Designed miniproteins, single chains, continued (3). Designs and how they scored, part 9

Each design is a single chain, and the fold is of that chain. pLDDT is the mean over its residues in the fold that is shown.

## One batch from the design tools (miniprotein)

Design m8281
Fold by ESMFold2-Fast:
Structure m8281 (fold): chain A 91 residues (1-91)
Amino acid sequence: MEEKIDEVVEKARELLGDDTAKAVRALIQGAIETAGMDVDEVAEYVLRFVELQARAEKATPDEQARIRRELAEMHRDFLKKADEAYKKRLE
């Protein structure tokens, strides 16, 4: 579990820098500890998010706009899943 989180955080550091890596670690911990989300689901979401952000930095303006819309949708879906997991945990 910890090793998988460390791998995702290291990927974020390599692609987007130290500040983003710290934010990513905090997000993963919050999703798991506060919302009760599955570690594999959170790690997969964050890894995909990091890869898309890195791609956006090198993309054309049209592709950047498309990637940013996809990231916004992924973020909304993630928050919905976090909310659903948190509510189930309260039962």
Scores: mean pLDDT 78

Design m8282
Fold by ESMFold2-Fast:
Structure m8282 (fold): chain A 105 residues (1-105)
Amino acid sequence: SIVDVLRKEFEEALASGDRREIALKYAEFLSIVLYMEKKLPVEEIVDKVLERVRERFPDVELPREEVEDIVRSQIALLEVNPEVREDLYNLSREMIARIDALYHP
């Protein structure tokens, strides 16, 4: 399933210790959670994702346009896979909690 693929990709990113890759996954999961919970415009989701990523990964350069692409891609993923939206949401919350526990500003 797509959920299993995303879980494996995240675990590989964590195992690599690559802060940029982990920050990108953090942005992906935040996009899903913020879209599902708040139903905000894309630009507001982008602003919130950038703020949280910069707080957790201040050493990682993540340009706004890259985050915009991530947000739009994750929204598209949810719209194309309505049958697994809850599973993707639950996975995203789990992964955000794991990153928040491991990575401090």
Scores: mean pLDDT 86

Design m8283
Fold by ESMFold2-Fast:
Structure m8283 (fold): chain A 71 residues (1-71)
Amino acid sequence: MEFEEELDRAVEEAIAEMKRLAQKVGPETARLYAETLVEERVRHLGKKYGLTDEQIEEAIARARERLDAAL
């Protein structure tokens, strides 16, 4: 599904940015920034693809889990 491909890309970009920022500001601050970034991107993508609010929240939860696993 095209949405899942763009979701994967958004999460990978957020992980890369989180790892870069962690070296400057520490892992906790970098994680919070990446969470905000991925949440905004996933909400935008969900609206673009016509997902329900429940589906968007589920996708955000999956994205947050992937951020936690990457640190």
Scores: mean pLDDT 82

Design m8284
Fold by ESMFold2-Fast:
Structure m8284 (fold): chain A 63 residues (1-63)
Amino acid sequence: SADELMAALRDTLLGTRIALEDPELAAKINALAKRLKEKFGSVEEGLKDEEAVRELIEEVLKE
């Protein structure tokens, strides 16, 4: 879900667990992190823009 992807982006331990248990979900998280870095320069800066993060999560989840 979008909330789980948001939590994984903020929590490195949760992100690591997802990468080990669900590589498909980890790939979606990595794609979202890449888009945030390209658009805002970093994941942390992107996470400050709640509207932009929500839009990108919806796009990633539709794929």
Scores: mean pLDDT 70

Design m8285
Fold by ESMFold2-Fast:
Structure m8285 (fold): chain A 95 residues (1-95)
Amino acid sequence: MFEEKLRELLDFVSKEIDKLYELAKKSGPEGQKLVDETMKKIAEILNEAIEEARKLYQENPETADEDIDRVFEEAKERIKKLANETIKKLQSLLE
């Protein structure tokens, strides 16, 4: 169950990252630098969410599912918002 939830989170993040890199290819060196900085922030959000979820699972495995879902959903929302803000900046470089 934890591994399945983690896989879904990682799949979501992979798709968001792919969108950023496709736009960065068209945006030149400045776009690539912006995406690299966004990727570092995404990695930090992921690491924090995974650590929190692991602690929740270790403390109360029987009740952790709902708390892990909340943590991963909050991480997805933060990553989606960050990716969308970066996409807008990349689009401005293409205009």
Scores: mean pLDDT 82

Design m8286
Fold by ESMFold2-Fast:
Structure m8286 (fold): chain A 96 residues (1-96)
Amino acid sequence: SASAVELSPEERERLEEELLEEAERILGVPREEIRRMIREIEERKLTADELDAMVEREGERMRRLVAAAVGVLETLRHNTEEARERVLEELRRLAE
């Protein structure tokens, strides 16, 4: 139970890569751009309001990038199959 909340660095990298591959496949956005957005969010501590403002300015491509980056971060934070499936389902809806 405790181990399900705390990922090792190696487990985190593997899960992140799996999520990046799925997001790239679902949304048609390069995984490198998603990874760059994840870094921007983490390094600059971007808030939900700031991310929403970016989406409003930049449009659909930014919406997909932000959704993918936030989805990856949320899945890594919660580290549950339920969180992963919810994120992937949200990305699939966005891709319609």
Scores: mean pLDDT 78

Design m8287
Fold by ESMFold2-Fast:
Structure m8287 (fold): chain A 57 residues (1-57)
Amino acid sequence: SHMTEEQRRKVAKKWVETMTDEEIEAFIEDLKERAKKNPAAQEVYDETIKEIEEARK
């Protein structure tokens, strides 16, 4: 909740470095499903997904 954009980006990079491509894809799908169930938090999930996709490049 108190993470800066920079901190969130570093965490996303660490996830991509430690997880397999298959695990990352499953994680992204989980985040998408969580966003559907919690519309009030959708922006946070969408931002997290964007940082993960950026880190995968």
Scores: mean pLDDT 78

Design m8288
Fold by ESMFold2-Fast:
Structure m8288 (fold): chain A 74 residues (1-74)
Amino acid sequence: STAERWQEIVQLAEEAKRNGMTVEDYLRILELEISMTSNPELRELLREAKERIAEEAKSYEEALEIVYELFKQA
């Protein structure tokens, strides 16, 4: 479901932030999740999040906003 996809992405971002990870560390986590997910819809959303964060995010806060916006629309 959309809620399940949303929760997973937000949880990944929150875990990275709690561990003092950089935006680049978060992008690595997203890449790993993309390689491990069996859900094609979630894989596509993860890829879109990764690409948009890499292009647009200058801070962790901006990366989180991108994740939030993408999953509000899904």
Scores: mean pLDDT 76

Design m8289
Fold by ESMFold2-Fast:
Structure m8289 (fold): chain A 77 residues (1-77)
Amino acid sequence: MSDEEIEKIAEEVIKELQEALENGEKLDPELAELQTEILILRSGLEKAEERGDEELAEELKKDLKEAVERYEAYRNS
């Protein structure tokens, strides 16, 4: 999965999470946990990149990729 694809999926996941919360939908607990992890990691990555914290940004990029891959695996199960 490309970095561009990971960013796009993360953006879509965050949007879905926000829409579900606004609509009062009951989220699957495991799905909600994965979506929340993606939200936290993406937010952290943006902040690290803004600060120029290259070491933290590299770690968060790796974690975000793994989180997105876990989310997609769960969704396709």
Scores: mean pLDDT 80

Design m8290
Fold by ESMFold2-Fast:
Structure m8290 (fold): chain A 84 residues (1-84)
Amino acid sequence: MEAELEEARKILGEAINGKEVKPEEVARAIVTLFKHQYPELSEEQVEKIYEAALKAIEKYGPTEEGLKAGLAAAYDVLHEVYGK
């Protein structure tokens, strides 16, 4: 988890700085951050977060705007899972 978290932070930083990253990599980075903060997430819930984030990032590209959209989509899924 720690090495995955460091790689996730690197990918997110590269997207914010306009460096070449794939939408799939940014979506995986978001999932890694959510798994670290919410380790009780099931594999099914993790997959739903990944799919939601990926769709948002594909719409805006692997950029700062795409990252913001991906995070928002991931939080929407998380709120459905945990409630209020």
Scores: mean pLDDT 79

Design m8291
Fold by ESMFold2-Fast:
Structure m8291 (fold): chain A 72 residues (1-72)
Amino acid sequence: GRGNESLARAVRGEGERAIEELGLTGEARDEVMRIIDEGVAAVLAAPDEAAASAAAQRYGRRFKELVDRLGA
């Protein structure tokens, strides 16, 4: 719903900033973008704000694990 759009935008914005700050290109960038796209889709598909927040936290954790693995 419309209420989840701000959270989805924040998730995408933070992910894109991390890609730029880390200088990610090629397969590494594509892998990070895939997690961002999945996270945004999960937030937008959530039935309510609590589910959207839970999705954002879950994908935020996966994103952090990937970024840490990539040496950032």
Scores: mean pLDDT 79

Design m8292
Fold by ESMFold2-Fast:
Structure m8292 (fold): chain A 114 residues (1-114)
Amino acid sequence: HMKTATPEEILEALREKLLELGVLTPEQFDHLVQLAKTDRDAAVAELRARLTPEQAVEIFKALVEKFNIPELKELYARMEKLPPEEQARAAQDLVIALFTAAVDGLEMAERRKA
């Protein structure tokens, strides 16, 4: 198998970048992951409220560069063609989507181990 981004790798990369940019503390990130498992809408709302447009663009770019996934590169290329205000919104939506997908993937992986 070629190197693929696992849910754990995506979530770890998100954690590292969110902490580096001061978006969340480690404790807040752990809370957000648990909240996403019990109340997805509340977790999405909390992440969106804490994440600035500029931070979202930087995080999404870092994930695209780190994982080198063709689908993420295509989404990033489309985002760069948008006006700056729409780029910021698209980046926020994409970061949130990656976070929720990674949490869902972790839960599926845990179920398969059992």
Scores: mean pLDDT 79

Design m8293
Fold by ESMFold2-Fast:
Structure m8293 (fold): chain A 110 residues (1-110)
Amino acid sequence: SMEEIEKIIKETQEKMKEIWNQIKNETDIDKVRELILEMHKIVIETLDEIKKLSESLSEEEKKKARGLVTILTASITVQLLNIRLKWPELQELLDEISKEITKKEKELLE
């Protein structure tokens, strides 16, 4: 349902904020890498769940869901850019994650 999608997106946004707050205060690059991988897992699982839930939606609701997904992925892109600025050593990992998120978003928007 649309309400379930809205709830999942809100919960995901809050989890992403929590992880970003941890990354901002972290000085150990290995811990930052672990947090980035956790962030990636949460985002991919969220997009997969939204795709499954969207199958039963009306065309109007699907359009709204696509809009919410676009806002979510845009906010994640900003967070990944901020991480890249602080941790340029993690650029390759962040580029791989960004590519996978973009691919999953495109598959969901089809």
Scores: mean pLDDT 86

Design m8294
Fold by ESMFold2-Fast:
Structure m8294 (fold): chain A 64 residues (1-64)
Amino acid sequence: MKNADENAKAVENAAKIAAKQGKVTLKTPNGNNSLEFKSEEDYQEFMKIVSKETGAPGASLSRS
């Protein structure tokens, strides 16, 4: 098992790549996961894609 912080970083990197593909695939079974983005632009871009695709933020996101 990994720390939540390490998991969040891995998901953040995956989210960046997925967002650039124009499609984000992020599963949060309980909604206990959280993402942390270093850049405001990365966070905004990800949120825009999620909102556009799902109509709502499906994942719990925490900002620095």
Scores: mean pLDDT 50

Design m8295
Fold by ESMFold2-Fast:
Structure m8295 (fold): chain A 85 residues (1-85)
Amino acid sequence: MVLTGQIDRSNPLSVENAEIALESAEETNVPYSLAEDGTLTIEASKEQLKELAKLFVEKFAEKYNLSEEVKEKMLKKVLEEIEEL
């Protein structure tokens, strides 16, 4: 499965989210590529994406000091989106 997203370098939140995604991909051994135009491509199985999503949500929640309730809701939504791919 191939996921493609655009990093808006003029938006600090987009850049920060991209950094968390790349760090999560590296730690879960999910291959990715980042093009000069800011296009981020991740090639992974659904199971690899779920593991990446769990780590991403943990890192995101820690960075922004989110409550456990917000973290659980975010993880559920992301996992549902991955299942629909």
Scores: mean pLDDT 76

Design m8296
Fold by ESMFold2-Fast:
Structure m8296 (fold): chain A 76 residues (1-76)
Amino acid sequence: APLTSTKIKEEVEGDIKTVTITSPNDDIGLGMAAVAKGAYVSIIKSSGGEVLSIEEKFSDDSITYTITYKIAEGEK
């Protein structure tokens, strides 16, 4: 399943969090990566975080979205 092939890596530097989403670079994987990115951005905004950047990188076998966001002070 596309979701099973999707990898999520999280890195924290102070109040900045970087989330890397990697999915197969095929028709289904591209669609699932876009949906996951959109859902993640919505969750970040709903939690009071601020999306600072979203980077897209295509390779022959994968697509990678790198989402960098500021964690809300005193996250509830």
Scores: mean pLDDT 74

Design m8297
Fold by ESMFold2-Fast:
Structure m8297 (fold): chain A 100 residues (1-100)
Amino acid sequence: MPSLKLFEKLKEENPEIAEVVEKTAKEISEKFGIPFEDALSLVSSIASLALTPTESELEAEIKEGLIDMIIGVAVTTYGVDAEELRKILDKMIEEILKLK
Protein backbone atom coordinates (compact mmCIF):
# COMPACT_ATOMS: atom_id res chain seq x y z
CA MET A 1 0.00 0.00 0.00
CA PRO A 2 2.72 2.63 0.81
CA SER A 3 4.38 1.90 -2.59
CA LEU A 4 1.15 2.70 -4.50
CA LYS A 5 1.03 6.07 -2.70
CA LEU A 6 4.70 6.57 -3.67
CA PHE A 7 3.79 6.08 -7.36
CA GLU A 8 0.83 8.51 -7.06
CA LYS A 9 3.13 11.09 -5.40
CA LEU A 10 5.78 10.65 -8.14
CA LYS A 11 3.09 11.12 -10.82
CA GLU A 12 1.89 14.38 -9.18
CA GLU A 13 5.41 15.78 -8.53
CA ASN A 14 7.14 14.66 -11.75
CA PRO A 15 5.03 12.96 -14.47
CA GLU A 16 8.16 12.17 -16.56
CA ILE A 17 9.71 10.18 -13.68
CA ALA A 18 6.38 8.40 -13.11
CA GLU A 19 6.31 7.42 -16.83
CA VAL A 20 9.82 5.89 -16.55
CA VAL A 21 8.80 4.04 -13.35
CA GLU A 22 5.63 2.63 -14.99
CA LYS A 23 7.56 1.63 -18.15
CA THR A 24 10.20 -0.15 -16.00
CA ALA A 25 7.52 -1.92 -13.92
CA LYS A 26 5.87 -3.19 -17.14
CA GLU A 27 9.25 -4.45 -18.45
CA ILE A 28 9.95 -6.30 -15.16
CA SER A 29 6.41 -7.72 -15.07
CA GLU A 30 6.64 -9.02 -18.67
CA LYS A 31 10.25 -10.30 -18.45
CA PHE A 32 10.06 -12.05 -15.05
CA GLY A 33 6.33 -12.88 -14.81
CA ILE A 34 5.83 -10.70 -11.71
CA PRO A 35 2.29 -9.27 -11.27
CA PHE A 36 2.25 -5.67 -12.56
CA GLU A 37 1.05 -4.19 -9.23
CA ASP A 38 3.94 -5.93 -7.39
CA ALA A 39 6.44 -4.77 -10.04
CA LEU A 40 5.07 -1.20 -9.81
CA SER A 41 5.43 -1.28 -6.00
CA LEU A 42 9.02 -2.58 -6.27
CA VAL A 43 10.07 -0.04 -8.92
CA SER A 44 8.34 2.87 -7.10
CA SER A 45 10.15 1.97 -3.84
CA ILE A 46 13.55 1.81 -5.61
CA ALA A 47 12.85 5.08 -7.47
CA SER A 48 11.84 6.87 -4.22
CA LEU A 49 15.07 5.69 -2.55
CA ALA A 50 17.21 6.69 -5.57
CA LEU A 51 15.66 10.20 -5.52
CA THR A 52 16.48 10.63 -1.79
CA PRO A 53 19.35 13.14 -1.50
CA THR A 54 22.53 12.15 0.36
CA GLU A 55 24.90 14.54 2.20
CA SER A 56 27.93 12.21 2.42
CA GLU A 57 29.64 9.20 0.83
CA LEU A 58 28.53 7.09 3.83
CA GLU A 59 24.87 8.06 3.29
CA ALA A 60 25.24 7.20 -0.42
CA GLU A 61 26.63 3.75 0.54
CA ILE A 62 23.75 3.19 3.00
CA LYS A 63 21.21 4.13 0.29
CA GLU A 64 22.84 1.68 -2.16
CA GLY A 65 22.78 -1.04 0.54
CA LEU A 66 19.05 -0.47 1.09
CA ILE A 67 18.42 -0.75 -2.67
CA ASP A 68 20.43 -4.02 -2.73
CA MET A 69 18.36 -5.34 0.20
CA ILE A 70 15.04 -4.55 -1.53
CA ILE A 71 16.28 -6.24 -4.74
CA GLY A 72 17.40 -9.28 -2.69
CA VAL A 73 13.92 -9.61 -1.15
CA ALA A 74 12.31 -9.41 -4.62
CA VAL A 75 14.75 -12.03 -6.01
CA THR A 76 13.93 -14.40 -3.11
CA THR A 77 10.16 -13.75 -3.31
CA TYR A 78 9.75 -14.16 -7.10
CA GLY A 79 12.72 -16.44 -7.94
CA VAL A 80 14.09 -14.08 -10.62
CA ASP A 81 17.64 -13.51 -11.89
CA ALA A 82 19.29 -10.94 -9.60
CA GLU A 83 21.78 -9.60 -12.20
CA GLU A 84 19.09 -9.02 -14.86
CA LEU A 85 16.72 -7.37 -12.35
CA ARG A 86 19.54 -5.14 -11.03
CA LYS A 87 20.53 -4.15 -14.60
CA ILE A 88 16.96 -3.01 -15.41
CA LEU A 89 16.64 -1.11 -12.11
CA ASP A 90 20.09 0.56 -12.48
CA LYS A 91 19.05 1.78 -15.96
CA MET A 92 15.81 3.17 -14.51
CA ILE A 93 17.71 4.94 -11.68
CA GLU A 94 20.11 6.56 -14.18
CA GLU A 95 17.17 7.73 -16.35
CA ILE A 96 15.11 9.23 -13.48
CA LEU A 97 18.13 11.04 -11.96
CA LYS A 98 18.56 12.87 -15.31
CA LEU A 99 14.89 14.02 -15.08
CA LYS A 100 15.17 15.34 -11.49
Scores: mean pLDDT 81

Design m8298
Fold by ESMFold2-Fast:
Structure m8298 (fold): chain A 61 residues (1-61)
Amino acid sequence: GAFAAGKGAALEAGAGEEGARRAGEYSQMNDAVGAAKATKEGGTPDEKQAEGAGKAGLMLS
């Protein structure tokens, strides 16, 4: 889900484990709005959850 995607993306961006966990939590809380917008723009919710998680990871790294 969004938590796991956010954590993974943050780790790939070089965040520490605690920063990655926080990115996952932040992604999970905010991805509902992001996923809804992404669905309107096309693509699967899963793909767009990963995209949102990546942005969260970059902001927190």
Scores: mean pLDDT 59

Design m8299
Fold by ESMFold2-Fast:
Structure m8299 (fold): chain A 80 residues (1-80)
Amino acid sequence: SAEEGERTLALVREQGEKDKAIYDEMKKKLEEASELFKDTPEAERYKEVINEAGSNIVKGKQKADEMKAEYERKKAELEA
């Protein structure tokens, strides 16, 4: 039903927002750490971790956007 879809979408969005907040904080901390280890192999490892986290967040956001679009389409059909 619409209410079930709405709850699922809210949970996906909430998780995405939490993951985004964690990513932003982690990125800041890793960038600060990378600055301290500039021109060392450790700096490149921090960059890789940031990029990997960013990729996962982007996938989560894409799925949330797709679910929202499908929910809106189904809601429009039910309201017609």
Scores: mean pLDDT 63

Design m8300
Fold by ESMFold2-Fast:
Structure m8300 (fold): chain A 74 residues (1-74)
Amino acid sequence: MTPEEQRLVDALRAFAETASKKAVDEAIRYAKEHRLTGRELLRVLAEAQKKHPKDEPGVLSEEEAREIARRALA
C-alpha cells in the first residue's frame, strides 16, 4: 500500500470512529456510487458527519476503507 493510500485509510477509519453510523453509511454508499478523488471523499465524509452528529459511532473495516481509498486514488 502506498503512503497516500495508507493516509486515506487512516483518515477514513478515524472519521468512522468519531462520526455517526448513519453518516459513515451514507458517505460510503455515495463513494461507491460515484468516483471520487481522495479530497472529495474526505469532504463527503465530513459533510455527512455534520448532517448526522448525534448517533451511534460508525463502523468501517480496514478492508473496506482500503478498497475505497484505492478507488479514490485511481
Scores: mean pLDDT 73

Design m8301
Fold by ESMFold2-Fast:
Structure m8301 (fold): chain A 80 residues (1-80)
Amino acid sequence: MADELRERAIEYLERAIEAARAGDAESALKHLEKAYQAAVASRLPETPAVAAYVARAARAIRDGDFEGAIAYAEKAKQLL
């Protein structure tokens, strides 16, 4: 259901933010991947914007920019 997928995406974004604050790139990327999958599966009107922010957060983690990753993940969460 869209509501369950929205809640799941938010949960994974929160876990990704906490992992990023701890400097745990592996856990942050894993949680961002799960958030992306839930967001895409939800098919909400906001999904493309949420997916774009999640992708930018994942790239920020890969570039070592944990502050940027947190900001993008929080933007994705605000849209849900």
Scores: mean pLDDT 82

Design m8302
Fold by ESMFold2-Fast:
Structure m8302 (fold): chain A 66 residues (1-66)
Amino acid sequence: SLEQNSQQATAFGQAQAEKYLAQGKPDHARAVLAAGQSLSDQGLPITTTRTVGGVTVPMGNSPPDP
């Protein structure tokens, strides 16, 4: 559901942000929160994650299923 998608995206963003804040990387924490919040606001599922510049971010894109 959209509600589950939004909650999952927010929870992922917060968990990763706390990890980066603990490492003294507030800019990385802000980036992952923004990515999670964007997916949450749109109700998009976290279909995959990518690491960009050492930051693990949620992605709303899914490859076509076989």
Scores: mean pLDDT 68

Design m8303
Fold by ESMFold2-Fast:
Structure m8303 (fold): chain A 89 residues (1-89)
Amino acid sequence: SDMLKEMEEIEKKLKAIYEAALAAEAAGADPREVAANLLSGMYEVFGEPELAEEARRAVRAGDEETVRRISEELLAKLEPIKKRKLEEA
C-alpha cells in the first residue's frame, strides 16, 4: 500500500510539472528554459537534486550529449509509472 501511495504522489507531481511546462510554452516562454525546468523538475520529483541541477546546466549550455543522456535516464525512470497507468486503465 505504501508503494502504491508513493507512486500516486510521484505521478501527481510529474503531471503538475508537465502541465506547468505546457502553460509556459503557451505563454511564449523560451523553449530552452521550458526544457530546463521540465527535466530538472522531474529529477527533483525522483529525489535526484544533483541530477536536476546537472540537467538545467546542460540544457542552458546547449550540451546536447549530456541532455540526451539525462533524458534517456529520465525516460527509464518513467517506465514503471507508465506501466502502472496502463494497469489502471
Scores: mean pLDDT 78

Design m8304
Fold by ESMFold2-Fast:
Structure m8304 (fold): chain A 85 residues (1-85)
Amino acid sequence: MTPAEIKARLEAMQPLVEAAGGSLAVEEDGDAVLATLTVPDAAGNTVTAVLRITPDSVTLVSASSSNPEDDAYARSHIGETAPRA
């Protein structure tokens, strides 16, 4: 799967993310795709995550929340890599 194919699949999800009150921005970055996901939570806080996606893995590059407790938790997961389904 190429970065362009990954980008196209993620862009197909943008309307579903927007319907949930969030936003998804997707760009190609060399051999990978950078996806910026912003989602509101039930308390009105905003969670933002930047994922670096390759054919083989997903890595959390950046994470933040407008809630200080969730921001600390999100930041603790920066650099984690998971196998791509």
Scores: mean pLDDT 75

Design m8305
Fold by ESMFold2-Fast:
Structure m8305 (fold): chain A 67 residues (1-67)
Amino acid sequence: SELEKARELARTILDEVERWLKTREFSPELIEAFERLKALLADPNATVEQLREAIREVFEVLRKELE
């Protein structure tokens, strides 16, 4: 299902970001986006749309970090 795919993608992204946070300097914005994604993944009522938006936010913050 789309929800299962979104949850699996979210878990994969959380694992990758957590690995990055151990190796790189991080911003409060990245931590905040990461915590939002973690909270949604733990929420049994989280929608596919909410998970996709949270994933997008993590990538947007990461893009800004490259600046």
Scores: mean pLDDT 78

Design m8306
Fold by ESMFold2-Fast:
Structure m8306 (fold): chain A 87 residues (1-87)
Amino acid sequence: MEKELLQLKEKQKRNQKIEEFKKRVEIEAGVLALEIAVKRLSPEEEERKRRELREKFREEVEKMKKKYNLSDDQVKKMLEFIDKELR
């Protein structure tokens, strides 16, 4: 039925946006790791930058939750992924 196809397309779009978000987190985590190494940041500056990046992505997750109607389980997994990549 047409309604079932529309719901499937919406699910696929949401999953794609979540995967795009995860890739951005991985890329920015890698860029931060490179910046720490190249600029020889202190442990205090490293932790500050990691916290700022975590807060930025947590705010983005809340915006995505509202925009794409994400479930609490999807949000929890995205937040867990941020904490894993930006330890």
Scores: mean pLDDT 82

Design m8307
Fold by ESMFold2-Fast:
Structure m8307 (fold): chain A 72 residues (1-72)
Amino acid sequence: VEKDIKLGDFPESLDLPLLAQGIASSLGFTAAEAPLENQRLIFKGEELEIAPGVTPKDYGLKEGDEIRLIIR
């Protein structure tokens, strides 16, 4: 599954694992259907590191930006 997602408001404490889980849940996937190891986030053609403590702000992401979620 591949989906382009427009980011809404997110807190400065949000890390990429929580963002990835939130996006998958918003698309109707459970954690069992879309575990983090099967998820990829792409922004401006680059794969983001989904690791604890890595934040969207580390990549310059802001409200209104679009990212691609890939679930395999």
Scores: mean pLDDT 76

Design m8308
Fold by ESMFold2-Fast:
Structure m8308 (fold): chain A 80 residues (1-80)
Amino acid sequence: SKEEFKKEIDKIVEEGLRRIRELVAQGASETEILAVLMRTGKKIIDLVKKYNASKEEVDYAIEKLQELYRETKRLVEEAK
């Protein structure tokens, strides 16, 4: 369902950001943070494929990928 798809996307993003926050707090390298960001993005793409996502669902996934990227940048910049 569309609702289930959005909930799974949100869950992936929330878990990815949680891990990124932990890494930033631990002073992890930007390479380690990038690896989590890339893995989280891959999970979103895989979910899009699994659900044969509609244009609207793909647009939602793109919006969430952009949010993930912006929030990751903010967290890294604030830790400097």
Scores: mean pLDDT 86

Design m8309
Fold by ESMFold2-Fast:
Order: C-alpha cells, then structure tokens, then sequence
Structure m8309 (fold): chain A 69 residues (1-69)
C-alpha cells in the first residue's frame, strides 16, 4: 500500500526520469516540438507520482492545461 507506493515514487524521483528529460530536451531544443515533450513528461511523471491510471490521467491533464498546452 501507501508506503510501498511512496517508495516507488521516491525511487523514480531519483535519477530515473533525468535521462529521458535530457534526451528529449536535447533533441527537441532544436525544434518547435516542445509541446509534445511536455505531454510525454507529464505522462511519465503522472504514472510514477500515483501509479494509478485515474490519478495519472488527472495529473497529465492538469499539467498540460496549467502549462497552457
């Protein structure tokens, strides 16, 4: 439960997402496809933040809307 979910989130927060951000950012930095990168990052973050489809979907939607994309 809650404790195990938190543990997974913390592990993901460590260096897990950094490589994806670096790779995508480096590639997209030369193009106008930043909006797509934001959407992808939101999906990955949402999945690790909660681990549930419902929560993941909410975080993805909220983030993209808040960012103006």
Amino acid sequence: VTRTMDSRYEKSDTPVMSPQMMGSLSSLSNSDIISRDQTRLSNVLGSFLTGNTDQKLRLTGDWTMTMGT
Scores: mean pLDDT 47

Design m8310
Fold by ESMFold2-Fast:
Structure m8310 (fold): chain A 112 residues (1-112)
Amino acid sequence: MYAEEAREAALSGDDEKAYKAGVEASDAAGEAGEKAGGKEGKLAGEIGEGVGDMAMGMSLAGGASKREAGAMGAYGAAKGSEGMGERLGEKGKKGGEAAAKAAAEAAKKAAE
């Protein structure tokens, strides 16, 4: 849900806005998880941030545009946060969902 929203938001911008959306989505995921899920939520969000950063770096290394890399980063940050949250119990799920939502919201703002 939020992963697709984050990707579509990033793709709505030009190349620079899309790349910024990926960066801002990854950062937002890392910051948001702790508030909603404590230590488990923090871990879910930080893993989401790492997945987003890795997806952007790998996309660029593979010859993708900044726009494509930003979209993959935003998707990865949200998807990684939710996926890791599901493995970390109730608090992890809450933190991962909050991190994914924050990633989507940050991507929308950056793409404006």
Scores: mean pLDDT 86

Design m8311
Fold by ESMFold2-Fast:
Structure m8311 (fold): chain A 88 residues (1-88)
Amino acid sequence: SAAMKAEIQGMIDEVRADIAEIRARLPDLSESDKRMVEGNLREAEELIRKSEEYLRQGKYQEARRYVTFAESTVTMNRMLIFMEEKEK
């Protein structure tokens, strides 16, 4: 439905915003942590790409699953950055 499509698109847009926020914090991390976080952000972007593909096909369950995996990935990375900032 149009409502389900809009809901999932909103979730995708939120994950993209979270990725941008995390990227803005990368200069404050160690080189090892930057490399790890960059890898995780690339994985989240691939999950978003798959979610958008399923959304275009009308496969809303699959689209929601993939965006939820991406959301989990960015949430964990946000927590890691938050912990690093608290130690400074």
Scores: mean pLDDT 83

Design m8312
Fold by ESMFold2-Fast:
Structure m8312 (fold): chain A 105 residues (1-105)
Amino acid sequence: MSIEEFLEIVREVLREMGFSEEFIEEILKKVKELIENNEEIPKPQSFEDVLISAIYLFYKGYSIEEILERLRKELREAGLSDEEVEGLVSFARELLEKIEKKKKS
């Protein structure tokens, strides 16, 4: 799958999840920059960073469960409560499962 094909699947999933076109394009731009530069992922500090990190790790070939465990660790280290961590992880799971389903279609 090309970068362009992957990003188009992500765009459709984020749109189906109710995000604005402006927010979607911002997320996709940041993911594309990480992919093209083969950059290390900074620790997520925001909801946007959680989505960007999850999408990029999924593109790199990490499993959904590996991505979610990494996010739990990094968000806890960032000082989020267990409730906040599980909320963000639950959302990231839904996103990644929807992307995986579209890739198999």
Scores: mean pLDDT 82

Design m8313
Fold by ESMFold2-Fast:
Structure m8313 (fold): chain A 82 residues (1-82)
Amino acid sequence: SAASEERDNEMALNTVKLTSDSVREAVENARAGKISLAAGVRMAEYGALTHELIAKGNPKIKEFAEKAAEEHRRLREELEAA
């Protein structure tokens, strides 16, 4: 139903936001030496994959989720280059 779809899209949007915040925190902690660079890379990879799956399942937020995945791939590459 339309109501279920709207609720699913809202949940997906909220998941993207929370996951993005967690990934950014992990990347910052890795750069600060609070966690390993490998741990930061793994978190960024996990975030990118999670957002790619959300984008495939939620057409109305696809662009938003894909942009979050792109950010996380960039953060991973930056950590790997450090």
Scores: mean pLDDT 84

Design m8314
Fold by ESMFold2-Fast:
Structure m8314 (fold): chain A 55 residues (1-55)
Amino acid sequence: SYIKSNPDKFEIMSLQKAIDKGLALQEDIEKVLAGGGNLRSPVLAAKTVEIKEEL
């Protein structure tokens, strides 16, 4: 897994912060909201848009 190989390229942030930065994956948004989470729920997100493109 890219995430397991490059853990330093990812950080925990709120879903809202990840969305605002363009770093949230649509799948993660759907999973958080379906699981009873909200925009303040923590998600593991790429630190930059370039890293997100590698996923």
Scores: mean pLDDT 76

Design m8315
Fold by ESMFold2-Fast:
Structure m8315 (fold): chain A 68 residues (1-68)
Amino acid sequence: IKEGAIKLVLDQLRTLAEAMLESGFSLEETIEEVRKFLERSLKINPVITQAEADRLYEEVERAAREKY
């Protein structure tokens, strides 16, 4: 189901961003890796549209910038 794929990808992006920031990576490095991970995830979950992917990316980026 599409909603399940979106939630899974969002959870993975948030976990990746948190782990990278906690490991001492810069905010810019973390956001770039999140973007690359999202592009790879879209190849596995083609049901997710580019618009949905863009919103997931913006949500994770905003959360990371608010904390750092």
Scores: mean pLDDT 77

